# Designed miniproteins, single chains: the designs that were tried, part 58

Each design is a single chain, and the fold is of that chain. pLDDT is the mean over its residues in the fold that is shown.

## One batch from the design tools (miniprotein)

Design m2014
Fold by ESMFold2-Fast:
Structure m2014 (fold): chain A 140 residues (1-140)
Amino acid sequence: EDELIDEVVEAIEYLINSENPTVTQIVYLIFLLTLNSAYLKKIAEKLEERGISVEEAVNTLLDLLKEHADQLSAGQILDALNVLYAMIYEFKDKLSKETIEKALETARYLYEKHKDQLTPQQKADFERIIKGLEELLKEK
């Protein structure tokens, strides 16, 4: 448990401090976050100990997804957005309205970018995430 959580925290810190993260490193972090979605609070606590806010981590991941949109599959994008949505929902009181707006804009951009490649189920998953982000934004 702690070893896997530390690996997630180290991967986030590395990507925040990296000038040129690779798509492979981004995919690996998405995979680690997906496996550890039950431990988001513990991951956030360890990030704060390293001087990294949840807001900084979320913003960095959103930027990386948008920058690498052409290099990521629809499935990888959905896995990333599901994890990001879970983080945003869990920490909504710690996140600025601007960060939630950025998440919504990023999700819409990624949906439009990949919509011709999406299965009906993947379209429904994107629409569910977008709607959830819209609802969170209204509460700010």
Scores: mean pLDDT 84

Design m2015
Fold by ESMFold2-Fast:
Structure m2015 (fold): chain A 104 residues (1-104)
Amino acid sequence: MEVVEAVREVFERLKKEGKEIRVYLATAPDGRVYLVIGSPEAVDEAVAELEKKGYRVGRLEGFSVEDVIALLERAGARIVKRSEDYVVAEMPADAFRAALEALS
């Protein structure tokens, strides 16, 4: 799945560079859910732009690479934006909730 490859590549690259990886959950005004994953600098910039657009953003802590990948696969997420240091994956709110419950 392209989403798994994109997320894994970002995690592997940042880990090799000794960089922190941040994961944010962003909820759009229309109810769609986004995970923003990447380096602090790239992710904080992306999060600031989403907040300006009325998105509700919260940090997801305690998630491993494998947890994030499993959640994205179960939710049927798709990549909507990709950069060298971050990726944004989109999913329906109900699919995200079901995936999170199944992995808990």
Scores: mean pLDDT 80

Design m2016
Fold by ESMFold2-Fast:
Structure m2016 (fold): chain A 77 residues (1-77)
Amino acid sequence: SPEEQFNNILREADEKLKEAADKKDFKSAVEIIEETIEQLKNLLKQNPNMPEELKKIVENTIEHLEGLKEKLEEEIK
C-alpha cells in the first residue's frame, strides 16, 4: 500500500540519518534527505489515487525534510 511504502521510506531514511549524525557526516545527511525527498515525490506520482489524508502527510513530510536540509547545509561551512 502507499502508506506502507511511505513508512518504509521514512524508516530507512531515519536509520541512515541517525548513522550520518553520529559520524557528524552532514554531507551524507544532506544527500540522504535529497534522496528521501525524491522517493516521496515519486510515491505521490506513482499513487495518484492515494487517500487525500495520506497525500497531505507525504507533502508535509517533504516540506519538513526540505527545511531540515536547509538547516543542515548551514552546518557545512
Scores: mean pLDDT 84

Design m2017
Fold by ESMFold2-Fast:
Structure m2017 (fold): chain A 91 residues (1-91)
Amino acid sequence: SSFVEKVEEIVRLLREALEAAKKGDILAVIGYILSVIGILFDIELDESVPESLKEEVTRLVNEAISAILRGDFATAERQIRRLEELRRELE
C-alpha cells in the first residue's frame, strides 16, 4: 500500500539523517528531517489510514528526530527499528 511505502521511505530518510548527524553534517540532517515531515503530512491527510497507525508513526518519528537532534544515537536507532517492525507487520 502507499502507506507502507511512505513508512519505508521515512525509515530510509531517518537512517540517512542519523548517519549525517554522526558526521556532524547539520544541513544534511535538516534536509532529511524536512523530507520526513513532508511524508508525515501526506500520511496525516490520508483518510484510508487508521488514526491509531497515524498516531503510532508520528510518535515514533518524533522520538527518532528528537534523539537524532540531541545526539542520542542509541535511542534514534531503537525508534527507527520500531518503525521498520511496524512496516513489516503491515505486509
Scores: mean pLDDT 89

Design m2018
Fold by ESMFold2-Fast:
Structure m2018 (fold): chain A 68 residues (1-68)
Amino acid sequence: MSDEEIRKEVVMRVAKEAQDRGFTDAQLAELVAKVDETVREKIAQGYSREEIEAAARKVLDELAAKHA
């Protein structure tokens, strides 16, 4: 899987979970931007797919807590 494929899959998965949790369009846009940035940084640092997915999930959980 390429870096671009990992980024797309992780972002799409997290965005779908956020939609299922009832995030607004504005909150989804913020989440997607932060997850994309985090995934790109972790890929550049040589992290594994599992670690990248965990980091993306952490961003989702942090934003969900912030908007609670």
Scores: mean pLDDT 81

Design m2019
Fold by ESMFold2-Fast:
Structure m2019 (fold): chain A 91 residues (1-91)
Amino acid sequence: MLEDRRLGMLAESSAAMASITAAVTKTSALKGTISKEEAEKLLKLAEKSIKEAQKLKDQIKDPELQARVDADIKAAKELMEEARKLVEEKE
């Protein structure tokens, strides 16, 4: 339980970082305040955070906590996909 709680907090933090990075990228793309190159760098950073959260999730033994982290990762991936589509339209 204690190790699962620590892993869960770290995984949630990594997923949250990915969501924040994706949200910032999306907002900046909508406002036209970010270049395509800068946006791609931020999306790569978000992808790295998602990958870290996935690694931590795989170490969690509690299925309920694992499911919660998986939901957070899915939300971050959806937001990243939205940001990526906006960046591709930026030209």
Scores: mean pLDDT 81

Design m2020
Fold by ESMFold2-Fast:
Structure m2020 (fold): chain A 70 residues (1-70)
Amino acid sequence: GKEAQIEAAMKEALEIVKKGIEEGKANEAGREGVKVIEDTAKRLGLSEEEIEELLERFDREGTRLVIELS
């Protein structure tokens, strides 16, 4: 369903961030992750509010990865 595609996009975005942290490219990876989430959410017809909520979640989980992996 739609929720499964959103979760897959979030997982993909966070894997991009994890790899970026390991390669010293965390900021670039963060921008790539945002793009993955936005493209998937827009394709699925999510509202701007729903997209903002997903990006806030990505920021929280990405920040946690930076703290854990740094």
Scores: mean pLDDT 84

Design m2021
Fold by ESMFold2-Fast:
Structure m2021 (fold): chain A 86 residues (1-86)
Amino acid sequence: AEVVRVEVVAEVDGRRYHIEIEAVEIGPGVTEVRIRVTDEVTGEVYEQTLVIEGLSAEEAAEALLRALRESVEAAGGRVLSVKVEK
């Protein structure tokens, strides 16, 4: 199955967040995306799962990474690092 993993470190208001995005093809033209956000200071974890139709795992991961960058920048933060594994 097609699997794409993206790891992002972002900083917003002096706080660092580890963001993990895993996109997995679960059926023909159906991709499940799991997002995990961890606050490095508090250790609090936010998790979300999305099912996306019509996008490959790579396309879904790329779209979510773009949305994440825009959200971080809109909040006055910055993306410190990005790692992509296919």
Scores: mean pLDDT 83

Design m2022
Fold by ESMFold2-Fast:
Parts: C-alpha cells; structure tokens; sequence
Structure m2022 (fold): chain A 100 residues (1-100)
C-alpha cells in the first residue's frame, strides 16, 4: 500500500542516517541534515494527492538533496551523494519485497 511504502521508506532513511553517523562522525551534522531533508521530502510526497511512481519519488528526492549539496564542501557533497545512492538502492529492494 501507499502508506506501507512511505513507512518503509522512512525506516530506511532513519537506519541509514544512524549508520552513516557512526561511520562518519566528523560529518554528523551534515548526515543528520540530509536524513531530515529526505524524511521531509517523503512526508511531502505522502501527503500529496498525486499518485507518484517509484521513479517520480526517486527524482524528487535527488532534486531536493542536490539543492542542499550545492552549498556543501566537495567532501560533504560526495558523502551526501553516496547516502542518497544507498537510500535509493535500499528503496528498490524494499519496493520489490512489497510486490510479493
């Protein structure tokens, strides 16, 4: 269901945020901020009357994060890009499980 999809997506973000904060404690604030931006983006999409595809959800999240990344250092930008790539890969795996 739509509700189940967004719930699982939010769980993935929270898990990745905690993992990345442990692996990169020097960038804790940047990781916390990107995690929160993705959570806010998912909540916005969930409340929208538009029936978004998985592709639309991924595109919107990348757009929101790219705007944030533009203000960061090259090292922070690369870390944020990896975070989003990992999130979208986990989202693909969970989407396939929800079809079953």
Amino acid sequence: SREEFFKRAQEIVKKLTEKYKKEHPEHKDVIERVGQLVLDALEFLKRSPIDFSLEDVKLFIRQVVDEFAASLTPEQRELVRKFVDDFLKELDKEWEKLKA
Scores: mean pLDDT 84

Design m2023
Fold by ESMFold2-Fast:
Structure m2023 (fold): chain A 104 residues (1-104)
Amino acid sequence: MAADLRRALEALAEDRPLDPSLSEEARRLAEELRAADAEVREIADDLEAAIERWPEVEARQLELLDLALEAGLLSPEEAAALRARFAAGRPRREEAIARVRAEL
């Protein structure tokens, strides 16, 4: 079993098709690991897309603050405080994004 699992993992690492002679258990584990790897890749792609779209999200959040102020849902002081917090958080967000990109 351990040798079969090792062969399956080696095939996955090398993007080779799974050997049909693998034990049923080793094949199932390899398929589960391949599915998990595909899910991790999908998450990585989604994170990259989210990072690329983040400036648009930030712009929309600021637009919503302006709309809320115009609608009287926020006072000018509350809106100014939220904008200041948003601006103060930017260097920390940029550092976090850089760290995520380094891991992708």
Scores: mean pLDDT 72

Design m2024
Fold by ESMFold2-Fast:
Structure m2024 (fold): chain A 74 residues (1-74)
Amino acid sequence: MMSEEQARLHADALLDLLKRELADAPPEVVREVGERVLEKFREHLESQGVPEAVIEELVEAFRRELERFVEELE
């Protein structure tokens, strides 16, 4: 099982990777890819037995950071 600390580190690493890979992408592509990545990440956390409350916290934080990144591209 993945710990809460490991889940948070994975979320941060995934967001950093996404920002690097999509730095030159159009805002609509960033949103589409970001949502797909987030959905798969949520599924992965659920499969690793991460508590639902932690998953929701990380998903919400990821969405806020993704929207901030998209706003910077617009």
Scores: mean pLDDT 79

Design m2025
Fold by ESMFold2-Fast:
Structure m2025 (fold): chain A 86 residues (1-86)
Amino acid sequence: SVEELRREASRLYFEALKLIGTATSDEDLKKAIETLRRLVELYEQIAKELEGTDPKAAELARQNAEDARRMLEFLEEYAKKRGWKL
């Protein structure tokens, strides 16, 4: 359900922020990247589920997916600059 997807997205969002804010290892960064990838997918799913019933909420979900994607791209570039292979 959309409600279950929203709860999972919220959980992953806070987990990603925690991992980013407390990152002390390559493992933490890899987990943050994986978490952000799942978060992007969930927001995209939420947007599709809501397109026919709540277009405004669908658009907000797409914006959230784009924001998560930008964070993901930033972390992937950061990892590359540090020579980490992900």
Scores: mean pLDDT 84

Design m2026
Fold by ESMFold2-Fast:
Structure m2026 (fold): chain A 107 residues (1-107)
Amino acid sequence: SEEDKFEEKVLELQAEAMRKVLEKKPSEEEIIDYARKLYEELSKVFTPEQVGEALALTIVSMLYQQTGDLKEALDKAREILEKLDLSPVTREAAFKTLERLEKLVDG
């Protein structure tokens, strides 16, 4: 199903993001550029809502690998997502994903 393909793609993106951060700590500009490329590629095969979720998860994972602080990673992810000029549906899904992550790790 499209959902199964999406889950596999999210796992692939998480592995790729972790590998990239472990090899070299990306700058904010490099994260934004990577996220823009993902937005273009994912939009070809997934729904706007799925694209928003995948972008939010990938950006948070990259930032968390750098900071070790989920709250800092979530705040920075919001800033980066605002810079991507996402469509309204993709933007709403991305920010909703960040809100869900905050609630799961609320300490």
Scores: mean pLDDT 81

Design m2027
Fold by ESMFold2-Fast:
Structure m2027 (fold): chain A 97 residues (1-97)
Amino acid sequence: SAEEEEKRRQKLIEEAREKIEKSGYTPDQLKAAQELIEALRAEGKSPVEIERIFTEEIWQNAEDEKLVEIYLAALDLVRGEIAKEIAAVQKETGYVS
């Protein structure tokens, strides 16, 4: 069923996350992730659009562990950049979300 497929993909993504939490990302995974981010930036994509794209790619490729790990690295790098920008704005404006 669609619900069983959704649960299966979610479990695969969670298992990939647990593996990364235990082992960390490899230099090769981080390099591949950076190259994917730079390609999307060259296309004029914003960090928020890039986060959306990688979230979709992780979901669509949940069964490809190696590819999912690269997309997870890319997602984490972009989310880190977005969080840093939000923190910088909050610090400059005194606005607390």
Scores: mean pLDDT 84

Design m2028
Fold by ESMFold2-Fast:
Structure m2028 (fold): chain A 104 residues (1-104)
Amino acid sequence: KSIREEALEKVRELADELGLDEASKERLLTAIDNAIDTIEQIIKEGVDKDVFEFYARSAVKSSLFSTIDKLLAEGKISKDQAEKGKALALKLTDEITKRLTESY
């Protein structure tokens, strides 16, 4: 299974655990898919592994957090769901960043 497929699966699980509607789930899936596209471009640039890890972590975390913040601002999720979502997103960021760094 590709890292992209693993990331999409984990984000789907996160959305399901939060009880998100299908539209909100699709927004999180789109956010992580776009973050992986950004990371694939960074891989092509051939930066040092530690620099890569920093950028990969930042791309994943910012994409998930910004989407959660937008869902909260739009009233699509509660403050408690946003807090839990960000905690889950941090764990997911660590997992995805580790997989990406191992493959770099």
Scores: mean pLDDT 87

Design m2029
Fold by ESMFold2-Fast:
Structure m2029 (fold): chain A 86 residues (1-86)
Amino acid sequence: DKVKEVLERVKEVLREMEKEALAAGDTLAAANAQSLIDLLDSILADPSISKETILKVLDAAEQFALSRGREDAAEKIREAKKEIEE
């Protein structure tokens, strides 16, 4: 399933950011990353979730990456959004 593969890739990006935040002592940013991972896990558990809802969660993940100065992570999430839109 293309959607599942795309969402798992976004989860991996968020896990990397969570580990980086924890290494920096930023427990709030790590908690925010975990909250986004939990939302993606909820979507993966429910195949009835709309494409529009998936894109909104990916938008939130992209904004989180940008807020952390991770342009590389934001680009990966943006490509994931394009794959879901197709």
Scores: mean pLDDT 86

Design m2030
Fold by ESMFold2-Fast:
Structure m2030 (fold): chain A 67 residues (1-67)
Amino acid sequence: SKADIEKELTKLQILRGMYKISVAATEMVLPGLSPEQQAAAQREIAELRRTIAELEARIQQLERQLR
């Protein structure tokens, strides 16, 4: 139903927001890290951004079902 899709969208939007906060938090500490730690943090940011992109694709798919 439309209500079930809207509930799923809300859950995915919250999850996307949480991952975006994780990226922002990691980026804030980045300048204070050693080169090795910066490389590791940048890899973590890249993986989080990939997960965000997957969530955004799923959100778009569900939004199309509501039109």
Scores: mean pLDDT 88

Design m2031
Fold by ESMFold2-Fast:
Structure m2031 (fold): chain A 57 residues (1-57)
Amino acid sequence: SLEERAQRALDDLRANPTEVVKRVAAKDMGLSMAQVDTILTDRERGLALILEALAKF
């Protein structure tokens, strides 16, 4: 499901929060680096951002 995909993306990003991984995630989801930093610092808001990004595509 979309929610399962979002949870996996969040977990993968949090497991490997390197600059390269953050840049790839930003490009793939159409997010800014500031939004990716939000995903890493605020799990609830981060999950919402990933869901919105995945719903767009």
Scores: mean pLDDT 77

Design m2032
Fold by ESMFold2-Fast:
Structure m2032 (fold): chain A 69 residues (1-69)
Amino acid sequence: MEARVREILALARAGAPAEEIEARIAELLEIKPEDLHGMVDAPPEQLEAAELLARAIAEEARRAEAAAA
């Protein structure tokens, strides 16, 4: 799982489109991308993992923007 998370973060750092990043997160969680919005019905562990990944990706994107400025 860690290696997959690093791949997703690397894509975010490279400026990959949000659609591709969402697809990679969905693959990691073994769900469809459209189901990311329905995560409120998922087990707590799956929701927590999705939130953690989303935060990590957002923070990496923020750091990339700061470095580019």
Scores: mean pLDDT 62

Design m2033
Fold by ESMFold2-Fast:
Structure m2033 (fold): chain A 76 residues (1-76)
Amino acid sequence: MAELERLKRSVELGREIADRILDATYESLGITREDDTNEKTSLALLEKSLEVARQRGDEERAKFYEEKIENLKKKL
């Protein structure tokens, strides 16, 4: 019985690792993967994106993320 559940867990673990690598890759490219499934998770991703944008001197992107962060904080 547990065979399908074991395989599902294995796939889920693989997806988690892939997502972490993908997020790190996006950050390295000066972009971020926006996630709207959870407002707190989205806030954390936006804050990291803001930091990366500021380090790259991308003022336009930095302002964009600052606005997104403020809007999400108002909803929390």
Scores: mean pLDDT 66

Design m2034
Fold by ESMFold2-Fast:
Structure m2034 (fold): chain A 77 residues (1-77)
Amino acid sequence: SLVDKVVELGQLLQEIVEAVRRGDWEGLDRLLERLQKDFHVSQELVDRLREAARRGDRDEFVRALQEIANQAMKSIS
């Protein structure tokens, strides 16, 4: 259902933030792969998020995460 997909997306985005905070780069890559497969997020956006996270660019990370959330929400409506 739509509600189940919204809940799953919220959990996935939270797990992404937690993986970055822990420096769990393998976990981050698995979560980004799920985001692409299940929510049709573009390779460009996941690459931008991964790059920003690795560089410690907090402002770009937040912008990329917001764009990812917006794109994922559009894919489930």
Scores: mean pLDDT 88

Design m2035
Fold by ESMFold2-Fast:
Structure m2035 (fold): chain A 79 residues (1-79)
Amino acid sequence: SAASVIERARSRLLAAPTPEERRAALQELVSLIPQYPEARDALQYIAEHHPDPSVRNTARKVLAAATVDEALEIAAALS
């Protein structure tokens, strides 16, 4: 289900110990938006609750993006 796919991506991002894994997980979550618009709710959770301020700030920028392509570029830039 959509909820299971989104929850897996969200949980991966929350548990990811490395910047590379966090970037990959954020990109995965963003890539789900076109098929599952409810992935934006998971991104909102990340923007509010992720322990890493860089991840929170990037998730906010992703949510503010005008297009999914712009959102993917922003997610790919997570350092």
Scores: mean pLDDT 86

Design m2036
Fold by ESMFold2-Fast:
Structure m2036 (fold): chain A 63 residues (1-63)
Amino acid sequence: MAANRRAAQKGGAAAGKAMSEAGNRSGSEESTGRGKADGAEGELTVSPEGVKSRYRGPEGEVG
């Protein structure tokens, strides 16, 4: 479980960052906004406290 959680937390932050950059380059404000929100939540989750899930809203049900 610990290994899976580390991968999820790291992936969330990295994915949000990458999506934010890709969205900005494509001119997609929605992708940029979602990427930033995802990245911010991912970074919060990678904190040693780990108090929050990466996703808790309808924005990322599919991915």
Scores: mean pLDDT 54

Design m2037
Fold by ESMFold2-Fast:
Structure m2037 (fold): chain A 68 residues (1-68)
Amino acid sequence: SPEEELAKRVAERAAELLEKILRYKLSKIDPNATVEVEPIDAETLKAKITLGDKVYEFTFKVSDVPHL
């Protein structure tokens, strides 16, 4: 449905924005840090952060992403 397609696009945009925000913040702590954010569903994002040889996974709500 059009509503489902819109929700998916919103989640994809939220993932891109969150990835940019996290990458910017982490670059101030560790310039070699990597960040990958992907939407799991229309309401949930998964962030994978690599700091050196350690990998951390976090979940975020699409609604919690600022300036969406």
Scores: mean pLDDT 82

Design m2038
Fold by ESMFold2-Fast:
Structure m2038 (fold): chain A 82 residues (1-82)
Amino acid sequence: SMEEELRRLLDELIRRAVEEKGINPFVALAYATEIEFLIKKEGISLEEAVRILRDALERGYSPEEVVEMIKKRIEERKKALE
């Protein structure tokens, strides 16, 4: 399911942050929680959320960088609505 895939990608984002980037586990989890909150708050579809996380993992982003990427995308979408 898309919900299972989203969870898997979030878990991988946290794992890479902790194991490969040396980020504190509580910090990584806090940013991952913010990602989930932003997805829910802004009505981002599960399919779109999965695409965003796959792109972020491919680019080697940290959870903090993913939060900033999502925030930027939300602002660009709001500005595109004339």
Scores: mean pLDDT 84

Design m2039
Fold by ESMFold2-Fast:
Structure m2039 (fold): chain A 62 residues (1-62)
Amino acid sequence: MDEEAIAEAGRRAAEAGDGAGAATAGHQSFLNGMKRAAEEVARAAREAGHELAAEIAEQSAR
């Protein structure tokens, strides 16, 4: 995945999410998917000894 495509998707999700709690189950599923991916990246980075990358991924998951 391209970082620019991920940033665009993130911006669209944030723009839609910033609509003061239009509670959609779909949004929660997308957030859970992103969180899981970030957690797996953080874990892999930590095991490889890349602490900085792990911190960035953990911050992205929050």
Scores: mean pLDDT 59

Design m2040
Fold by ESMFold2-Fast:
Structure m2040 (fold): chain A 61 residues (1-61)
Amino acid sequence: SEQLERLVEDIKEVMSRLSPEQQQQWSGFLRQVLELVRTLSPDQAAEFLSTLLRALEQELS
């Protein structure tokens, strides 16, 4: 869905602003999360990705 694609792009933008060490740590986790999200409904996937985005934004604070 367009909403899910926008959330993925927002996550990529935040990831690009993290340190190399944080990027390496989070990239492995994100791959697992994306596989999980493929098994969820669109609404569940959007909620999960929104929560993940908020967690990633905390890394920048």
Scores: mean pLDDT 78

Design m2041
Fold by ESMFold2-Fast:
Structure m2041 (fold): chain A 62 residues (1-62)
Amino acid sequence: GPLPSDVELEAVFYLIQGAIAESAGDKKGAAEYYRKTSELFRQAGRVDDAEAAEKKAEELEK
């Protein structure tokens, strides 16, 4: 199958970093990582994945 683009791989990297930060109780750091993930998925044309990441960031900023 087609390999993920470099942008998609970078998005996944930041998504993992966000999950680690969230598990550590760093809500601000996690939100920043999830917003970066959302931006990278938008650049890759993955709108649904971008919206999911943005929603995660918004929930952490409440």
Scores: mean pLDDT 83

Design m2042
Fold by ESMFold2-Fast:
Structure m2042 (fold): chain A 83 residues (1-83)
Amino acid sequence: MDEEELDLEVRIGLLEIGVAITKSIMDKLPEEVKEKVQKLIDEIEGLLAAARASTDPQEKRRLLDEAESKYKEVVKIIEEALK
């Protein structure tokens, strides 16, 4: 594995773990918050699938940057809802 390709695969794996953790706590969220979080998770999963399918490291990085940005939004929404 190229070092750059390994870095991108690690980023994908960390996002997949974050998505799995988020899904595990969805039942504790208010209904309105669940709808917003689910929409973002669906978008993140689509971006992760596209990143895995891409053979271009630049395209993978772009897709992962977008997925990570959306995941940060998910974390913020959940933190605000659980306060």
Scores: mean pLDDT 84

Design m2043
Fold by ESMFold2-Fast:
Structure m2043 (fold): chain A 81 residues (1-81)
Amino acid sequence: AEERIREILEEARRLLEEMVELLRQITDPQNILRAIGRILRSIGLILDIERARERGDVDRAEEQLREIRRLLEEVKRILSG
């Protein structure tokens, strides 16, 4: 359980790094702010994964990781639109 949540945290960190790299490619100020909003939400979700780790709640950690993946896809759409 704890090892799986550690892997989830490492994956979440990689997804956050990808969002930050995509942010560097956005030129429109309004779209920069929208992307920052998704990044800030992702940071909050990583903190929720850490709390899930303390409880050994793998299902909760995986739920938060799925939400971070959704936020990454939103950042990709912001960049492509």
Scores: mean pLDDT 86

Design m2044
Fold by ESMFold2-Fast:
Structure m2044 (fold): chain A 54 residues (1-54)
Amino acid sequence: SMDDQIARMVQGTPYTPSDVRRIVDGFVRLGFSKDDAMGFVRGMTYVDRRRQSL
């Protein structure tokens, strides 16, 4: 589910699941698909997780 994907994306990041949902909703309001918005946020959280591991 989307909620399961969000829960995985926030692990090791400063973001909460609610933060990710708000960011995804923001991209959808800008005209992006939900799948594209989820991809953008996944990339962002991956970078943040890697930076915290450095």
Scores: mean pLDDT 80

Design m2045
Fold by ESMFold2-Fast:
Structure m2045 (fold): chain A 63 residues (1-63)
Amino acid sequence: SAADLAVGLLVADLGLSREVAERAVRLAQEGGTNEEIAAVLREAGLSDELAERAARGIRALLS
């Protein structure tokens, strides 16, 4: 699924734990904003720029 692809990319490309990746993707599926998704990714240690880019990428994959 697109969600499984998004989780896999977050883990493989950004080094995020699967738990954090699944949380970010679930938030996107539940109608979370790019800012809300980026906040989860920043808390996990991503820079502001990477978090914002990843949040937009997740939403694009799930659209």
Scores: mean pLDDT 86

Design m2046
Fold by ESMFold2-Fast:
Structure m2046 (fold): chain A 67 residues (1-67)
Amino acid sequence: MRDELLERLRSLSLDELSEVGRYFGLTSTRLRDKQQRKDYLISQFEEGNIDLDELQRAIDRVLRSRS
């Protein structure tokens, strides 16, 4: 479950990942490098006290809105 969601997060663009992060109050605006920003956001999801069901819903919502 968690590893599958983390793989989905890694497959997202920085813009999609940033939109998912906004649902949980996470930002990476201090980081300039695209890869560092993605790595930072993913690490926050790995370490954060985030409900996996809410994370899945946020990912699905972001992907639907960008279709």
Scores: mean pLDDT 71

Design m2047
Fold by ESMFold2-Fast:
Structure m2047 (fold): chain A 79 residues (1-79)
Amino acid sequence: DRAVELLTEVALRLLKHEGIEVKEEDVRADARAYLSRLDPRQQEEVERIAREALEAPSIEEMQRILEEGLRRLREERAA
């Protein structure tokens, strides 16, 4: 639940910055679906990444933290 809420908040802030119109409930559903495909360790890592992104001093740094964190998770799954 915490990972879903944090990831939803990060995604909403990034989408709003890009001018993309989206419903919070749809973003939350997508975040939940994404996390449901991950094991508990990966879900914990996403929670950490999202928390770090939310603490970023700028939207650009928030985007970089999220992109880099999710790339690492993809690389671990591909290896």
Scores: mean pLDDT 80

Design m2048
Fold by ESMFold2-Fast:
Structure m2048 (fold): chain A 101 residues (1-101)
Amino acid sequence: AALEARAVAVVEEAFELAKKAFREGNLRAAELALEAARLALEALRILKSPRVLEAEERVGLIEILVGWLKVTKHDVPNPALEAEARALLARAEALLAEARA
């Protein structure tokens, strides 16, 4: 797959993971998903992708979910979900490194 398509996939997966984290009340997984989405968005900006605006909208929605979890003080531990979020973050870090090369 093209690097742009991989970055878009990370943004979409981060949004789905953030929604799941919000339903489960897991702030850490939601924050990790937000970080992954932001790195993938930066990769899209480096690539000068026409998908940047769509990705910015997704990141904004994830920020709202994270903000709500922080305000409501819901932070239910979920090690499996947090591990999934960390794996997505690692993929985003690799994509950004590839975009910068």
Scores: mean pLDDT 89

